# Ledger of designs, part 92: designed miniproteins, single chains, continued (3)

Each design is a single chain, and the fold is of that chain. pLDDT is the mean over its residues in the fold that is shown.

## One batch from the design tools (miniprotein)

Design m11188
Fold by ESMFold2-Fast:
Formats: C-alpha cells, structure tokens, sequence
Structure m11188 (fold): chain A 85 residues (1-85)
C-alpha cells in the first residue's frame, strides 16, 4: 500500500538524518541540538532551492533559522563552510 511505502521512506529518511547528525557531532564537534538545527535548516533550504529560490535567499533563510534557534555552533560551521577565502 502507499501508506506502507511512505512509512518505509520516512524510516529511511530518519536513519539518514541520524547518520548526518552523528557525523556533525563526531567530525565537526556540534552538540546534538546544533546538529539537529543545522539539518532541519538545510532541509528547509533544499525545499526553497527546489522551488526556485536563489542561492543567496536559501543561505539567508538557513542563517535566520539557526539564529532563531540559538544554534551558535551550527551557525559558526555554516559560515566556515561558506567562507571560500
């Protein structure tokens, strides 16, 4: 059934999310709360990008979501990754 397929896809997305959270904690030293905030903000940014938002709008949205949540470690990591200089 479509409901069973949706549940299976949701379970796989949750597993991938948890792996990304663990990676952010282990490799980048984020708290679980900051890692979760970053993943959620990036998921929202990806939805905006798919809807045709410009890269600058996506980045601004992710930054604002992280500021609203007080995810300072995640915001610092985002700025480090965006700094190409």
Amino acid sequence: SSAALQAQLEAKREQMRERLIAHLQEVHGLSREDAEALVEALEEGARLARAGAAAEEVVAHVRERLRERGAEGALALLEELLAKE
Scores: mean pLDDT 83

Design m11189
Fold by ESMFold2-Fast:
Structure m11189 (fold): chain A 86 residues (1-86)
Amino acid sequence: MEELLERMRELIKELTKAALAGDVEKVREIGRELVELAGKVSEELKEEVERAVETVIEGVESGDVAKMVGGIIALVGVLIDAELKA
């Protein structure tokens, strides 16, 4: 459990860097790995991560910085909640 959450934390950092750089393809790649790892923790976490990643992708693709940042904050919040419950 702890190893999965630690890897997800590193991926969220990488996804944030890619999103800030406007690298949509890299955000999609990292997002897919995050969703896969979240699914190994729980179905609920997978669904929450999928929604947050989609929000980040939409924000980057549309140039909506507020939406992009909102998605990143949602990802961080979901991970913190999961870590506190672990």
Scores: mean pLDDT 83

Design m11190
Fold by ESMFold2-Fast:
Structure m11190 (fold): chain A 72 residues (1-72)
Amino acid sequence: SNKEEVEKYIAKLDAETAAASARIERDPRDLEALATVARNALTAALLRVLAKKGKYEESLEFIKEREEKLKK
């Protein structure tokens, strides 16, 4: 379902954020890890707001747009 796809994506972002946070603990100058934490935190926050409103289709459209931009 759209809801399950959105929830899986949020879980993926949370896992990536945890891994990036561990990198920052070892090297506070890891700018790639810092950028990952910042981008994922904002994206997860938006997706959680949309999920609370039941807007799962709009969430998936946003995810597709974001993933396309990240391929570059």
Scores: mean pLDDT 84

Design m11191
Fold by ESMFold2-Fast:
Structure m11191 (fold): chain A 100 residues (1-100)
Amino acid sequence: SEEEKGRRIVEEVEKEMERFVKRVTEADPSAREYAEKLKESTVEGVRWAMESENREIALGATGGLTRIAASSLSLSVSPEAGKVMVEEAARVEKALLEAV
């Protein structure tokens, strides 16, 4: 069912964003707050996308915005955390594109 598919997508994104926060925090603990805020925004975006008539486009937009936000935030954290943030955000975008 569409409801079942939506639940699986949200669960997969929550798992990817948990991994995102963990990897960024392992690179630099001071970057945790930025990573957690990006996690919250991304999960909210995915929940919005599940209510959209065109889930594929909405998920793609959410992934793209997450990647842009990660690139911007990377300038405010250590180079080590910034690199991980950008790399992991690309993985999240890929997961969102593959979810539909």
Scores: mean pLDDT 83

Design m11192
Fold by ESMFold2-Fast:
Structure m11192 (fold): chain A 91 residues (1-91)
Amino acid sequence: MKVLVVAVGGGSLTREELEQLAIEEARKRYPGAEVEVVTVLSSDPLENAIKKVREAIEKAKREGGAEVLFIEYDASPRIAKAVREAVEEAL
């Protein structure tokens, strides 16, 4: 089984820290799954972040499908909402 994690982080989180947190959470929820992560930071340009999220979901669909997991860590509500809506539209 493949799991695509869309992880949104804010505050003082680095991209590497956000990716590690997302991988750990995915492994806890889906033991033994192949995990792929797309990260969005509050410092990322929102349009570029939304584009990357949509492209990652479309790629996962082409590769046989994946469970999509949305995770947020101290994210701006505005950014988290926009990314979550992009995930819902791409599914």
Scores: mean pLDDT 82

Design m11193
Fold by ESMFold2-Fast:
Structure m11193 (fold): chain A 87 residues (1-87)
Amino acid sequence: ALERARELLEEARKSSPEEAKKLLLEVQGLLGELVAEARANPETRPKLEAFEEEMEKKLEEKGLTALSFEEFLELAEEALEQLEEMR
């Protein structure tokens, strides 16, 4: 799941806007699965909670109610990196 999500993000960066949207929807699904897995594991749950608080704070500080394509890519890459570090 993690490796596939990274491959899709790299492909999205190289793709047309229409293809990138499809790839990002798949990445969003994979991120949801990875978050659910981390939440189910008692060892990763505290790390996930800290990560969620950090991401929420960053979104609030930027005043973002909607993410641009580029902002979403950056956030998704950061999320994948944090999820990998929890393992």
Scores: mean pLDDT 71

Design m11194
Fold by ESMFold2-Fast:
Structure m11194 (fold): chain A 66 residues (1-66)
Amino acid sequence: SPLQQLKQQAEQKMQQILDDLKTFFQSMKSSGKTPTMKEVIDMFVKLAESSEYYLKAKQADKQLKK
């Protein structure tokens, strides 16, 4: 169904963002430097995007359950 496809796509995009964040955190640990304000802001922006896809997937899931 279109809702099932939408849910799967949202979950996939969420996972991609989470993988990017994981790579970013690993890079920060390896850098030996304090993150810049821009890097901190970019992290929060990605977390916000991930949260949007999470909510979109949950809404689609609820609609699939009727």
Scores: mean pLDDT 78

Design m11195
Fold by ESMFold2-Fast:
Structure m11195 (fold): chain A 59 residues (1-59)
Amino acid sequence: SEELEELLRNGVRATLVTASGDRVPLDDIMSEEQARTLARLLGFVDVEFEPVTEEDLAR
């Protein structure tokens, strides 16, 4: 419950943006900091964030 609440409050669905403008959505829910770090390590120029819903965590 606490982990799910943290993901709902602080977690994001991230889409990595290439220098050519292509969008690569990430399936995993993570923090903005983790997504930005991943983008930097993989050479992406930007990251787009969408808020996580309870539906996104239900599988």
Scores: mean pLDDT 74

Design m11196
Fold by ESMFold2-Fast:
Structure m11196 (fold): chain A 70 residues (1-70)
Amino acid sequence: DPPFRVPEVKVTHRDGSETVIKVDGEFATPQEAMDYALAKAREAGAKPGDVVEATLTRGDESARFVATIP
């Protein structure tokens, strides 16, 4: 089976500004991919209350996820 990827993560800060992060890596589960994307958002300066939007991909399949930094 193809691995899960999160090619790009968009962080929308509470002031409305955006930070875009490119994520490299392959993951065995969607949870691992999402956890990694959130960790990278935090490393790039995402703060509590910021919204993280990303597309999770696996081969030709995709799903969108949205999370708020705790």
Scores: mean pLDDT 80

Design m11197
Fold by ESMFold2-Fast:
Structure m11197 (fold): chain A 88 residues (1-88)
Amino acid sequence: MKVKKIKEKLEKVKEDLLKKIKENVSLSPEDWKKIEEKIDELIKKIYEKLVEELKKKELSEKEINRLFGEEIGKMLVEILNELEKILK
């Protein structure tokens, strides 16, 4: 089912992103919690948006991958901005 695959892909993106941040940035436990909560908020919004698009029309795999990539790109920019604020 397309919805289950989207959820699994988003969980993988979260894990990979958190791992990459841990490897490159030293954060306090409080700042780490803020980043994790921000990632969770953005992941939830992406999931809800993609699920609603799938309910409105049958999306091809190419269209799903395009929308997924666009939303992940936006999320990465927001997380980088949040990290920049914490590190300043």
Scores: mean pLDDT 80

Design m11198
Fold by ESMFold2-Fast:
Structure m11198 (fold): chain A 75 residues (1-75)
Amino acid sequence: MELTRKEIKEENGKVVLRLHLRDPAAATGEGEVEIVLDKNNPEQIERAKENLPAMRAAGAPDEFIEAVEELIDKA
């Protein structure tokens, strides 16, 4: 899978990451993922950090992991 779009924005005290993914082997292999972190919820941010190794182990692409790390850094 390839990351085709990456958007990070702040809305109402939250940081929102939107990812658009494509499978280059499939003409219709497109998907969207949205991840939201609340800047006023340090426990949610900490859980997101703890989940990064599990995402890597599950075979998430490096670009996806880097985008989630950027989301956490902005929160």
Scores: mean pLDDT 74

Design m11199
Fold by ESMFold2-Fast:
Structure m11199 (fold): chain A 73 residues (1-73)
Amino acid sequence: MEITEEELERLRAIFAEADKNGDGRLTPEEVARLAELLGVSLETIGPALNADGDGTVNDEDIRKILERIRKKK
């Protein structure tokens, strides 16, 4: 399923606001805040944020979060 540029831009904005230290990595507290902003559970976001296996949140991680939300309908 194709993720729209508008959805990616929106999530990038939310992610940037949650990433208070600007290092591209989210603390457990920042992840919890992001989950609240997106209206999803921590268990849904947690695996998606580590999609690359490098521990940073990038476009691939954001895309995986959107795909998981869409899979729930």
Scores: mean pLDDT 63

Design m11200
Fold by ESMFold2-Fast:
Structure m11200 (fold): chain A 73 residues (1-73)
Amino acid sequence: AEDVALEQEVLDKLLQLLNDMPSLSKEELIAKLRELIAWLQEKLKKAKNEELKQKLQTAIQMLQIQLEALENE
């Protein structure tokens, strides 16, 4: 139950970012990606389910790759 609620919270945050992305500047997008990565790292520390932990780790890695790509442009 707790991890299901956490997974939904993560999905809602990702959907909100996706909806906001077209209106964000590069600098604002970088700032939001850094904030989201930090938030996901905190959620990973609280997650108990191995499947959710793996999903969170994958999401963090993907977002870090996107952040690095944006910073190198």
Scores: mean pLDDT 79

Design m11201
Fold by ESMFold2-Fast:
Structure m11201 (fold): chain A 101 residues (1-101)
Amino acid sequence: GPPDPEVEFIYKGEKKKMTFEELLKSMKTEAGRIAVELAYELARRAGMTVKKIEVLEESEDRAKIKVDYVDPASGREGTLEIEVDGKLDEARAQLEALRAA
């Protein structure tokens, strides 16, 4: 298929442009991967595009990311913080519920 759009990614002061797949591989933990997947699923449901992801916290069972979104039709921007906090099974269930709806 066509290449995935690249987004700005910031982790501990390092800036890169990455696709969704590269973002998932760049996260160190399952909590971090769930946070990125939630960011993209929320964007998809809202009809918005992920513009930037900044990793604020990532540990074995906890991740917090700041996501900048843009509405491709209007150019309006929004920001959301997504947190995954120790309950990985619940976070996965929320992600699957978003994907199923």
Scores: mean pLDDT 82

Design m11202
Fold by ESMFold2-Fast:
Order: C-alpha cells, then sequence, then structure tokens
Structure m11202 (fold): chain A 120 residues (1-120)
C-alpha cells in the first residue's frame, strides 16, 4: 500500500492555498493514472481545484482512501472540522489518527523521522 505524507506548518513559510489545491489535484491525477482510471482522477482533480482549501484536502484524502493509498496530510491552517474528518479517514485505513497532529507538534528532526517511517 502506498503512503504519502504532506506537512505544512508555520515554522516554515506556509504554502499558498493555490499551491495546496494544485498539489492535491496533481495527487488525484497521479492516483487515478496508477489505478487505471485517469478520467476519474481528472474529475476529482477538477473538483479539488474548484473547492475551498479545507474541502480540497478532504476530497483528496477520500479519493486516496478509495484507491488504497494512505494519505497523511498535516496542515496548520486546516480547521478543526477538516482535521477531524482527516483523522476519521486515517482511522478507517488502520492508521493512527493522531499522526497529523503529531507531525505538526514535532520538531523538524522528529517530523522527518515520523514521515520517513510512514513512507518506508
Amino acid sequence: MKTIVFVNRSSWELATEEFIRSFLAGLARAIGIEAGRPAEGERVAEEILASPANEAIVLAARYAKEQGVRFVFADERADEETREEIRKILEEQGLDPSLPDRLLAADPAAQEALADALIA
């Protein structure tokens, strides 16, 4: 099973909402291609690009789950409702739902170690 980890926190310059939507849309397209469903991935990407950043995150995470991809997304700007939805998606995939919060709370070395352990 593939695992993708993304962390966006204020200790560095936060990525713009435009960048986050573009990244998530690209992720949806890539997942669709690998699943043999490029048209479905493109449809999800278009929905992501048309959505507010918080909704785009949830759409990408749900699509990743549907295609058997583990997507751990930690964004300091994400509202609590979005964070709760991401925790539920992770739990449904058998992952620790505290992972995004732990990634955001960790120092840079601990954050890198956690991310590396998830993608190994």
Scores: mean pLDDT 77

Design m11203
Fold by ESMFold2-Fast:
Structure m11203 (fold): chain A 73 residues (1-73)
Amino acid sequence: SSLREQGERQVAAGRRATEAASKGDIEAALAALKEAGMTPVKDPQSPEEAKLYGEVAEGLGLIQLGVDKVISS
């Protein structure tokens, strides 16, 4: 389903953002967060902030996957 595909992409993007942030690559983390559709739209100002946004994006993707699983049952 489209919801499952969206959730999978959001989890992957959130994970990439967290990995980039852990390496100090804020630019790559920002690009991944934008792919994840992260709101609010405030760009992170530090690696720690980017990592938190990445973790939130991954969590939102997991919620979407959980919703898809329930609906598809």
Scores: mean pLDDT 76

Design m11204
Fold by ESMFold2-Fast:
Structure m11204 (fold): chain A 63 residues (1-63)
Amino acid sequence: SLIEEIERALKQFVFTPQSLEETRKILEGIREIHRETLESGDKELGVERLEELFKEYEEEQKA
């Protein structure tokens, strides 16, 4: 299921939001990707976008 794929992606990318604002943005990003994935039916695209989102936040935190 998509939720299991999200959980797997989260475990691959180690990131810790430093603020509530960062957490909010990450959650909104996940929700948007989830809705787009369900609407388009392209689960692989959804997973790729989630991995990109998580990687971006991880890189920003590490600088």
Scores: mean pLDDT 65

Design m11205
Fold by ESMFold2-Fast:
Structure m11205 (fold): chain A 89 residues (1-89)
Amino acid sequence: GLKVKVEYDYASNEVTVTVTSYDVGKSDRIKVTLRDESGNLLASEELPEAGSETQVVKHQLPRPVKKITAVAESLDTGDVVTVEVTGLP
């Protein structure tokens, strides 16, 4: 299984996504996709091989957004976790 934490700092427009894999050696390939409140693609990245239980990815956004939807997918197990974070107040 996957655990996903998303943090958004709208002062710097930086998004930090932390993915923890509890299936060490089974969830080697993890893809993270970020979208804004209108469904526009902000970022999409395949994380490096999970030699560690926790991986962190950071993205600098071009503008502040009201909402971020992060989808983390294990390409090996098929596990999918979706997290939404509110941006601008």
Scores: mean pLDDT 76

Design m11206
Fold by ESMFold2-Fast:
Structure m11206 (fold): chain A 59 residues (1-59)
Amino acid sequence: EEERIEKIVKALAEISGFKDYEKLSLEQKRKVVEEVRSNRHIDQDQIKEILEKALEEEK
């Protein structure tokens, strides 16, 4: 499960141009994946915002 989540988050970061995704905890990465999957019409900018918010919560 962890390996799958890591791979998905990496792909989302690459698509959105987000840096520092490896600083996210497994819990935050899981939240990012769930948020993206629950929104059918999500765009790249929204993906980046979700990743940035998750990183902010990690602090």
Scores: mean pLDDT 74

Design m11207
Fold by ESMFold2-Fast:
Structure m11207 (fold): chain A 94 residues (1-94)
Amino acid sequence: SLLDEALALAEEALASTDPEEAARLTREAGKLLIEYYRSLGTPEAERVAAGIEALLAELERIMADPSASERQKLRAAHTAAALLRGEVLREKAR
């Protein structure tokens, strides 16, 4: 399922020590979650999808910032991945 694939990618991102890999995996997890929530066709689900898009946009801004350290980039990717993981677990508990 899209939720199971997104969870696996988010957990893989959290296990990665490479900022670029962690960000890529986090982006893949986020895209699957956006697809899942939009498939539900409700205003509530669209708000969640929009929130995930904003989260991914913030991650991309940090990843593209040449003044950000590798540690800061990894921390940003891990923070985003943890939020996506929490969102999947919340949805699976419904």
Scores: mean pLDDT 91

Design m11208
Fold by ESMFold2-Fast:
Structure m11208 (fold): chain A 65 residues (1-65)
Amino acid sequence: SELEELEKEYEEKVKELMEKYLGATTQDGALRAYLAGDTEGAAQLSAEIRKLKAEYEAKVKELLK
């Protein structure tokens, strides 16, 4: 379904953002980056995910109209 496709697209973009800002595609790798003192990268990732989530929610609402 179109909803499932949007969800998968959102999940893949989240993985790309994790790799970009923390250099990690796994939760363990993200924790390692945080413990190494990359707290600014974590803050930037959080901000980018908020923007991506807003876009995803807007697309979902459009499909459900």
Scores: mean pLDDT 73

Design m11209
Fold by ESMFold2-Fast:
Structure m11209 (fold): chain A 60 residues (1-60)
Amino acid sequence: TQDKIVRALVRDGKLTGTLSELAKRLGTSPRTVSRSIQTLEKMGLVKVQRTGRTLTITLA
């Protein structure tokens, strides 16, 4: 969920990995992670860099 992503970003400053890796770390599905990231990016709360299959997520 969005709250898990925000907490991880506050703790680590950055999240890097594939959707599958991030989903495993957050205890959810790749689809849920993808939708949560899209929502947070649309709200302007995070910045997302996409390099192939790897996402780098930072607080905006």
Scores: mean pLDDT 79

Design m11210
Fold by ESMFold2-Fast:
Structure m11210 (fold): chain A 82 residues (1-82)
Amino acid sequence: MSLAEFEAALEEGAARALAFADSLSPEEKATFAEKLEETAAEDIAVAKKTLSPEQVAAVERTLAALVAAVKASVPADAKPLA
């Protein structure tokens, strides 16, 4: 897999995650954003052990953009569940 193919796969995954987030209630979306931040840290740690530096950078950029987009779509009065 080339870097471009890898980045395209990440972008496709992020687009699907955003579409899923748009289907959620405000509270569910806030919960999803929180879980994305938690799993992003773990995913980046794993990526650093198994992927090239260029692939790690692509993962970091894609996850950061996804988390930011989901968080921006959460209303200010919505709180994560539990």
Scores: mean pLDDT 79

Design m11211
Fold by ESMFold2-Fast:
Structure m11211 (fold): chain A 92 residues (1-92)
Amino acid sequence: MKKAKEEYEKGKQYLKQGNYEEAIRHYEKSIKLAPDSPIAVESLMFLGFALEKLGNYEKAIEYAEKAVELARKIDDITEALSRMNLSIIKSS
């Protein structure tokens, strides 16, 4: 869905600016617009990163784990990327 990708791209722009709270808002919108999609997996991954940067470690892990679970339904590459993201959050 075009709007899900637009919200995802806005989230990435805010993330690049260090505006983690706005990034989270846009990633959550992207997930709601296309919940069972590769864009939702990436949005969950970056939402986890933004939460980690805000110091919410528990919630960051929760969302990264949700990304891995969703990725399992899509394909092996998306799952591998989500697992790598979760590992990075846990190491930080």
Scores: mean pLDDT 80

Design m11212
Fold by ESMFold2-Fast:
Structure m11212 (fold): chain A 64 residues (1-64)
Amino acid sequence: MEEEIAELRARLAQLRDGIATLQRALSDPSVTPEQKAFLQQQLDTLHASIARVERELAELEAKL
């Protein structure tokens, strides 16, 4: 249904915004090495989530 595709696209936009926010945080010289490692793990998790959502979107759009 179009609603499912719209929700996945909205999720992708949110995940990409999250990546931009985390990248800005990583550029802050006040972050500790431990905080930087944690933020990097979150970034890696978001990248994995994006790849998964993009794959699901492609599968749904291929049925149109």
Scores: mean pLDDT 81

Design m11213
Fold by ESMFold2-Fast:
Structure m11213 (fold): chain A 88 residues (1-88)
Amino acid sequence: MSREELDREVALTLIDMLLYLAKKAMEQGNYEEAATLFDLARKRAEEEGFSPEIIELLKQASTAARQGNAEEAIKLVDEARDLLAKES
């Protein structure tokens, strides 16, 4: 496996973990923590060159989290995680 492939697999694992933690934070009403986790996931996705669709979903999830819109943020994170699973 190339170094780029290894870095991508590490990023994929970290992004999925960040989104899992963000979803749990949203379910617990910790909206600011969730927004921070979505921002970290987005930054890592941008650095690794993941699809613009994933990046846009993460931006929208962060915005929804800051607005306290838990249902929308959870929907967006589930959509982003489905797309990330196809990147594996």
Scores: mean pLDDT 82

Design m11214
Fold by ESMFold2-Fast:
Structure m11214 (fold): chain A 80 residues (1-80)
Amino acid sequence: MEEKVISPEEFEKLMIDYVKEKGGSDEAIEYVKEAVERYKKLMDEANANKDSPEKQAKLREEARKVILEAMKKVDEIINK
């Protein structure tokens, strides 16, 4: 699963590095931490649903959407 989606720790590091590279603020960093917590909960729930492949796939897709929304929101905070 790590090859298909990044770990919550890797997601946090990548997003914080992105914020710092773009000259982002504490506001952007706080949003990243919130997004990472949501990503972690979705991934944990997906791993718990081994008996339902369809639900597991949906949860992994929602986790990927969290990454995309976090990047978009961080850009909005930095560029406002």
Scores: mean pLDDT 76

Design m11215
Fold by ESMFold2-Fast:
Structure m11215 (fold): chain A 95 residues (1-95)
Amino acid sequence: MEELYEEAYRRAREADEVVYEFKGLKNWEEAHNKLDAVIRGAAEAARETGRTVRLTVKAETEDGESYSIELELGPTAARIVRTDGVDQKKALEKM
C-alpha cells in the first residue's frame, strides 16, 4: 500500500487527471485499502503543488461487483464528483 500511495503521489504531481482501475479484488476491504492509499497520495500532491487533481478509482471484485469514485482533490479541499456501483447497497445490507 505504501508503494501505491507513492505512485499516486508522483502521478498527481505531474498530471491534472489520475485514473486507477483495480480488478479481481478478493473483497471490499482490499478495495477500500487501495482507495485510501491512492486518495492519500493524490491529495498530498495537490496540497504540496497547490494544484487541483481529478482522481478516478474503479474497483471490481472477483465476483463481478463494481464501484467507482471520482474526486476533485484541491490544495485545501476535496469533493466527491460522482460515485457509481453496487457497493453502497452491499454495505447497507452488511450493516
Scores: mean pLDDT 77

Design m11216
Fold by ESMFold2-Fast:
Structure m11216 (fold): chain A 84 residues (1-84)
Amino acid sequence: SAREYADKGYEYFKQKKYDEAIELFEKAIEILKSQGENANPYMIAALKLERGKAYKEQGKYEEAEKDINEALKLDPDFEAAKAA
C-alpha cells in the first residue's frame, strides 16, 4: 500500500539512504495519484515534501525545488513546505 511504501521510505531517509527513500516515496505518490478524485492531496503534498528533502540532501536542487513547489500548490498553507 501507499502507506507501507511511505513508512519504508521514511525509514531509509532516517538511515540517510536517500536513493532508496526517493524510490519508495515515488511508489507511494503513484499509488495515491491512481486514486484520482479520491486521492488525499495533503498526503501527496507531504510525500512530495519528503522526497524533495531527500533530493536536497543529495544536492539535486532542481528536483527538490519541483517537489517542494508542487507540495505548496497542493497545500498552500503547508508550513513544512514553506520551511523547506
Scores: mean pLDDT 81

Design m11217
Fold by ESMFold2-Fast:
Structure m11217 (fold): chain A 67 residues (1-67)
Amino acid sequence: SQATEIARQITILKARLLALKTEADLLQKKIAAGDTSYQPQLDAAKAEIAELEKKIAELERQYNALS
């Protein structure tokens, strides 16, 4: 069903979001330890997290509309 397909997509995107948040946390720790060369990678990870959260929220709205 459409609801099952949306639920699967949400699950996949949430797994990706968790991986990106873990990466961002590690990059932030490196920067806090004095290595500012990781700042562009952290900024890129934060941008990807924001886009992914927006996509998940849209899919969750679509899923809820089918209930």
Scores: mean pLDDT 90

Design m11218
Fold by ESMFold2-Fast:
Formats: sequence, C-alpha cells, structure tokens
Structure m11218 (fold): chain A 120 residues (1-120)
Amino acid sequence: SARAEELLERIRSTKDPVELFKLAEEIGRLSPDFSPEELRRLAKALVDSAKSPFEMVNLTLTLLASARTLEMRLAVLEEAGKHWEKLGPRGFLLIFGTLRARYPDEFDQFKAAFFKGAKA
C-alpha cells in the first residue's frame, strides 16, 4: 500500500533514533491496516535500522508494545531473532523478560517466533 511504502521510506531516510521510536509506535498503532507481508517488511526495516544492540532491543520492545495485532508482534520477534548474536545475552534477557512479564499466555508462541528468526 501507499502508506506502507511511505513508512518504509521514512525508516530508510531517518538518522534520528527518536524519530525511529516514533515510527515504531505509529507502525504498531496502524498494524490492523497492513497485510501480513507489509507487516513483515515494516518490522524488518525497523529492526535493520538499529545502529546498536541497545537501539535494536528498544525498537523491538516499542513496536511489540504498540502493536495492535498478533501478526505484527510475531513479525517483529522473528526479525529480532535473526539478529540474536548482535543482541547478545543482555538483549536476550531484556526481550524474554519483557515477554514473560507482559505476555505470559503468549510467551511460548512469541519465543517460537524469535527462534524461527534465529534459525533463518
């Protein structure tokens, strides 16, 4: 869609971490309006835009918290999983600690999505 392409271009052109976090919140809020393929492309663009493991953790958690669909939460966790070595032990602990605390009923499903990314 035109909206998804606009957001992808904004992610690619932005150098400001604060603007990236605002984009993560906006994408999460708009998640019901996107197809599963658009959600995967947006999640990938945001996670790939991170300049440090710390920024990647914070973008992942911001998008996860703002997401209004299960499909968006699974997409961002799968993309974060692809970067599991870059995230390191502290990133892993922060992500899984948050998942366990905020999404106990979906924890096993979210863990599976992360490890699906890690195997890709």
Scores: mean pLDDT 86

Design m11219
Fold by ESMFold2-Fast:
Formats: structure tokens, sequence, C-alpha cells
Structure m11219 (fold): chain A 75 residues (1-75)
């Protein structure tokens, strides 16, 4: 059913999100480093690889925004 497929997609997203967060916590500062960390810890199909790349990019942009906020607060 569409509901079961959605639950599987949500579980995959949760696993990817956790691995992306763990990669950042372990010092990964680039989308490539985050993506490589995810691939090392989880076997990905092509669709999951694309999702992981997108999530890695979002995480890196979040780190950049935080750095810009710290710079503004120091000014």
Amino acid sequence: SMMEKREEELKIREKLSQLVADAVKNGAGTAEDIFNYVKKNMKLNPEEEELAKKMATVAVNGLKDTAEQKAKAAA
C-alpha cells in the first residue's frame, strides 16, 4: 500500500538524517565528507545516494549559516 511505502521512505530518511548528523559531529565539514561517511555506514541504492547527497548539502549550508551568525554576533 502507499502507506507502507511511505513508512519505508520515512525510516530510510531517519537513518540517513542520523548518519549525516553523526558525520558532522565527528568533524565532517564538506558535503563529500558527510556523503562518504554515510556510504561507509550504510549500503545505498542510487535513489538513497541522491537523497544522502542532498541531505549532506543541506547540513553543510546549515554549518555555513551558523558561522555567519557567529561572525555577525561578534561585530
Scores: mean pLDDT 76

Design m11220
Fold by ESMFold2-Fast:
Parts: sequence; structure tokens; C-alpha cells
Structure m11220 (fold): chain A 68 residues (1-68)
Amino acid sequence: SVKDQQLQLAKDLLVRMSDLWGDIFDYAQKNNLSEEEKKKLFDERSSAAQAALLAQIAAFDRQLAAQA
């Protein structure tokens, strides 16, 4: 169902966000970034991940509409 697909996408997003946070934390530590710079990197990369997720949801919605 659409709900099952959305739940799976939410789980995939959680994993990606965890990996993203780890990457940003490591990069910030190596480069002595400020808290503001860390937040900016997180916001920018989180925004991109969210956009990709929304595009995938839209693709599933189109597939379901085509099967109706």
C-alpha cells in the first residue's frame, strides 16, 4: 500500500539522516567549524535529502495512479 511505501521511505530517510549527521560531525571536528557553520551544513544537506524523498514519494504516487 501507499502507506507501507511511505513508512519504508521514512525508515530509509532516518538511516540517511543518521549517516549525514555522522559525516557532518566528522567534517566539522576535522575542520574546527563553528556551531553556526555546522548548522548551515546540516540544513543544506538535510534540505537536499528531503527534496529527494519528496520526489520519490511523487514517483510512487504516479505509479499508483497509472495502475488505477
Scores: mean pLDDT 73

Design m11221
Fold by ESMFold2-Fast:
Structure m11221 (fold): chain A 93 residues (1-93)
Amino acid sequence: MVEVTADAPASVAQGSTATVKVTFSEPVTGTATVLAASATEARVVATAPVSGTSATLAVSAADLAPGDYLVTVAVTDDAGRVSVSAAQRLTVT
């Protein structure tokens, strides 16, 4: 499995788009999925194809209620292997 590093902003205004930057320890071809989880819910907020050592994912906060979220990025490669980033904190204001 590759190492996945996610860099998310500390806060985003409701109705705005947050940019999550993702880097990989080695080139990956597959699909990246961004999960935002609060104390009461978890939602997939972005899915994008990835090819190479980095990707930029646009996460819409339009459908997220104000509050604190943990954002994780899971990458599934073409062989079906899943690698997951450390959680990043994101506050929707």
Scores: mean pLDDT 80

Design m11222
Fold by ESMFold2-Fast:
Structure m11222 (fold): chain A 73 residues (1-73)
Amino acid sequence: SYVEEAKRAIREGRFEEAIRYLEKAREAGELTVEDLRELGGVIAEVAGSDSMPVAARRALALIGEALAEILGI
């Protein structure tokens, strides 16, 4: 699935690829609140909290946008 590919890309530090997979998962309607929470946690674990790469911050922003859309905020 696109979510599994995004998770793999994050674990390998390939945040730009992870963003592309997240966008595809969003378009396909594959994203759930649980998947987005897990993906956000993995990014935080791999990239750290301070001086996070721009691509990792962009991936977190996309996750936040997708969560807001699903939750109707």
Scores: mean pLDDT 79

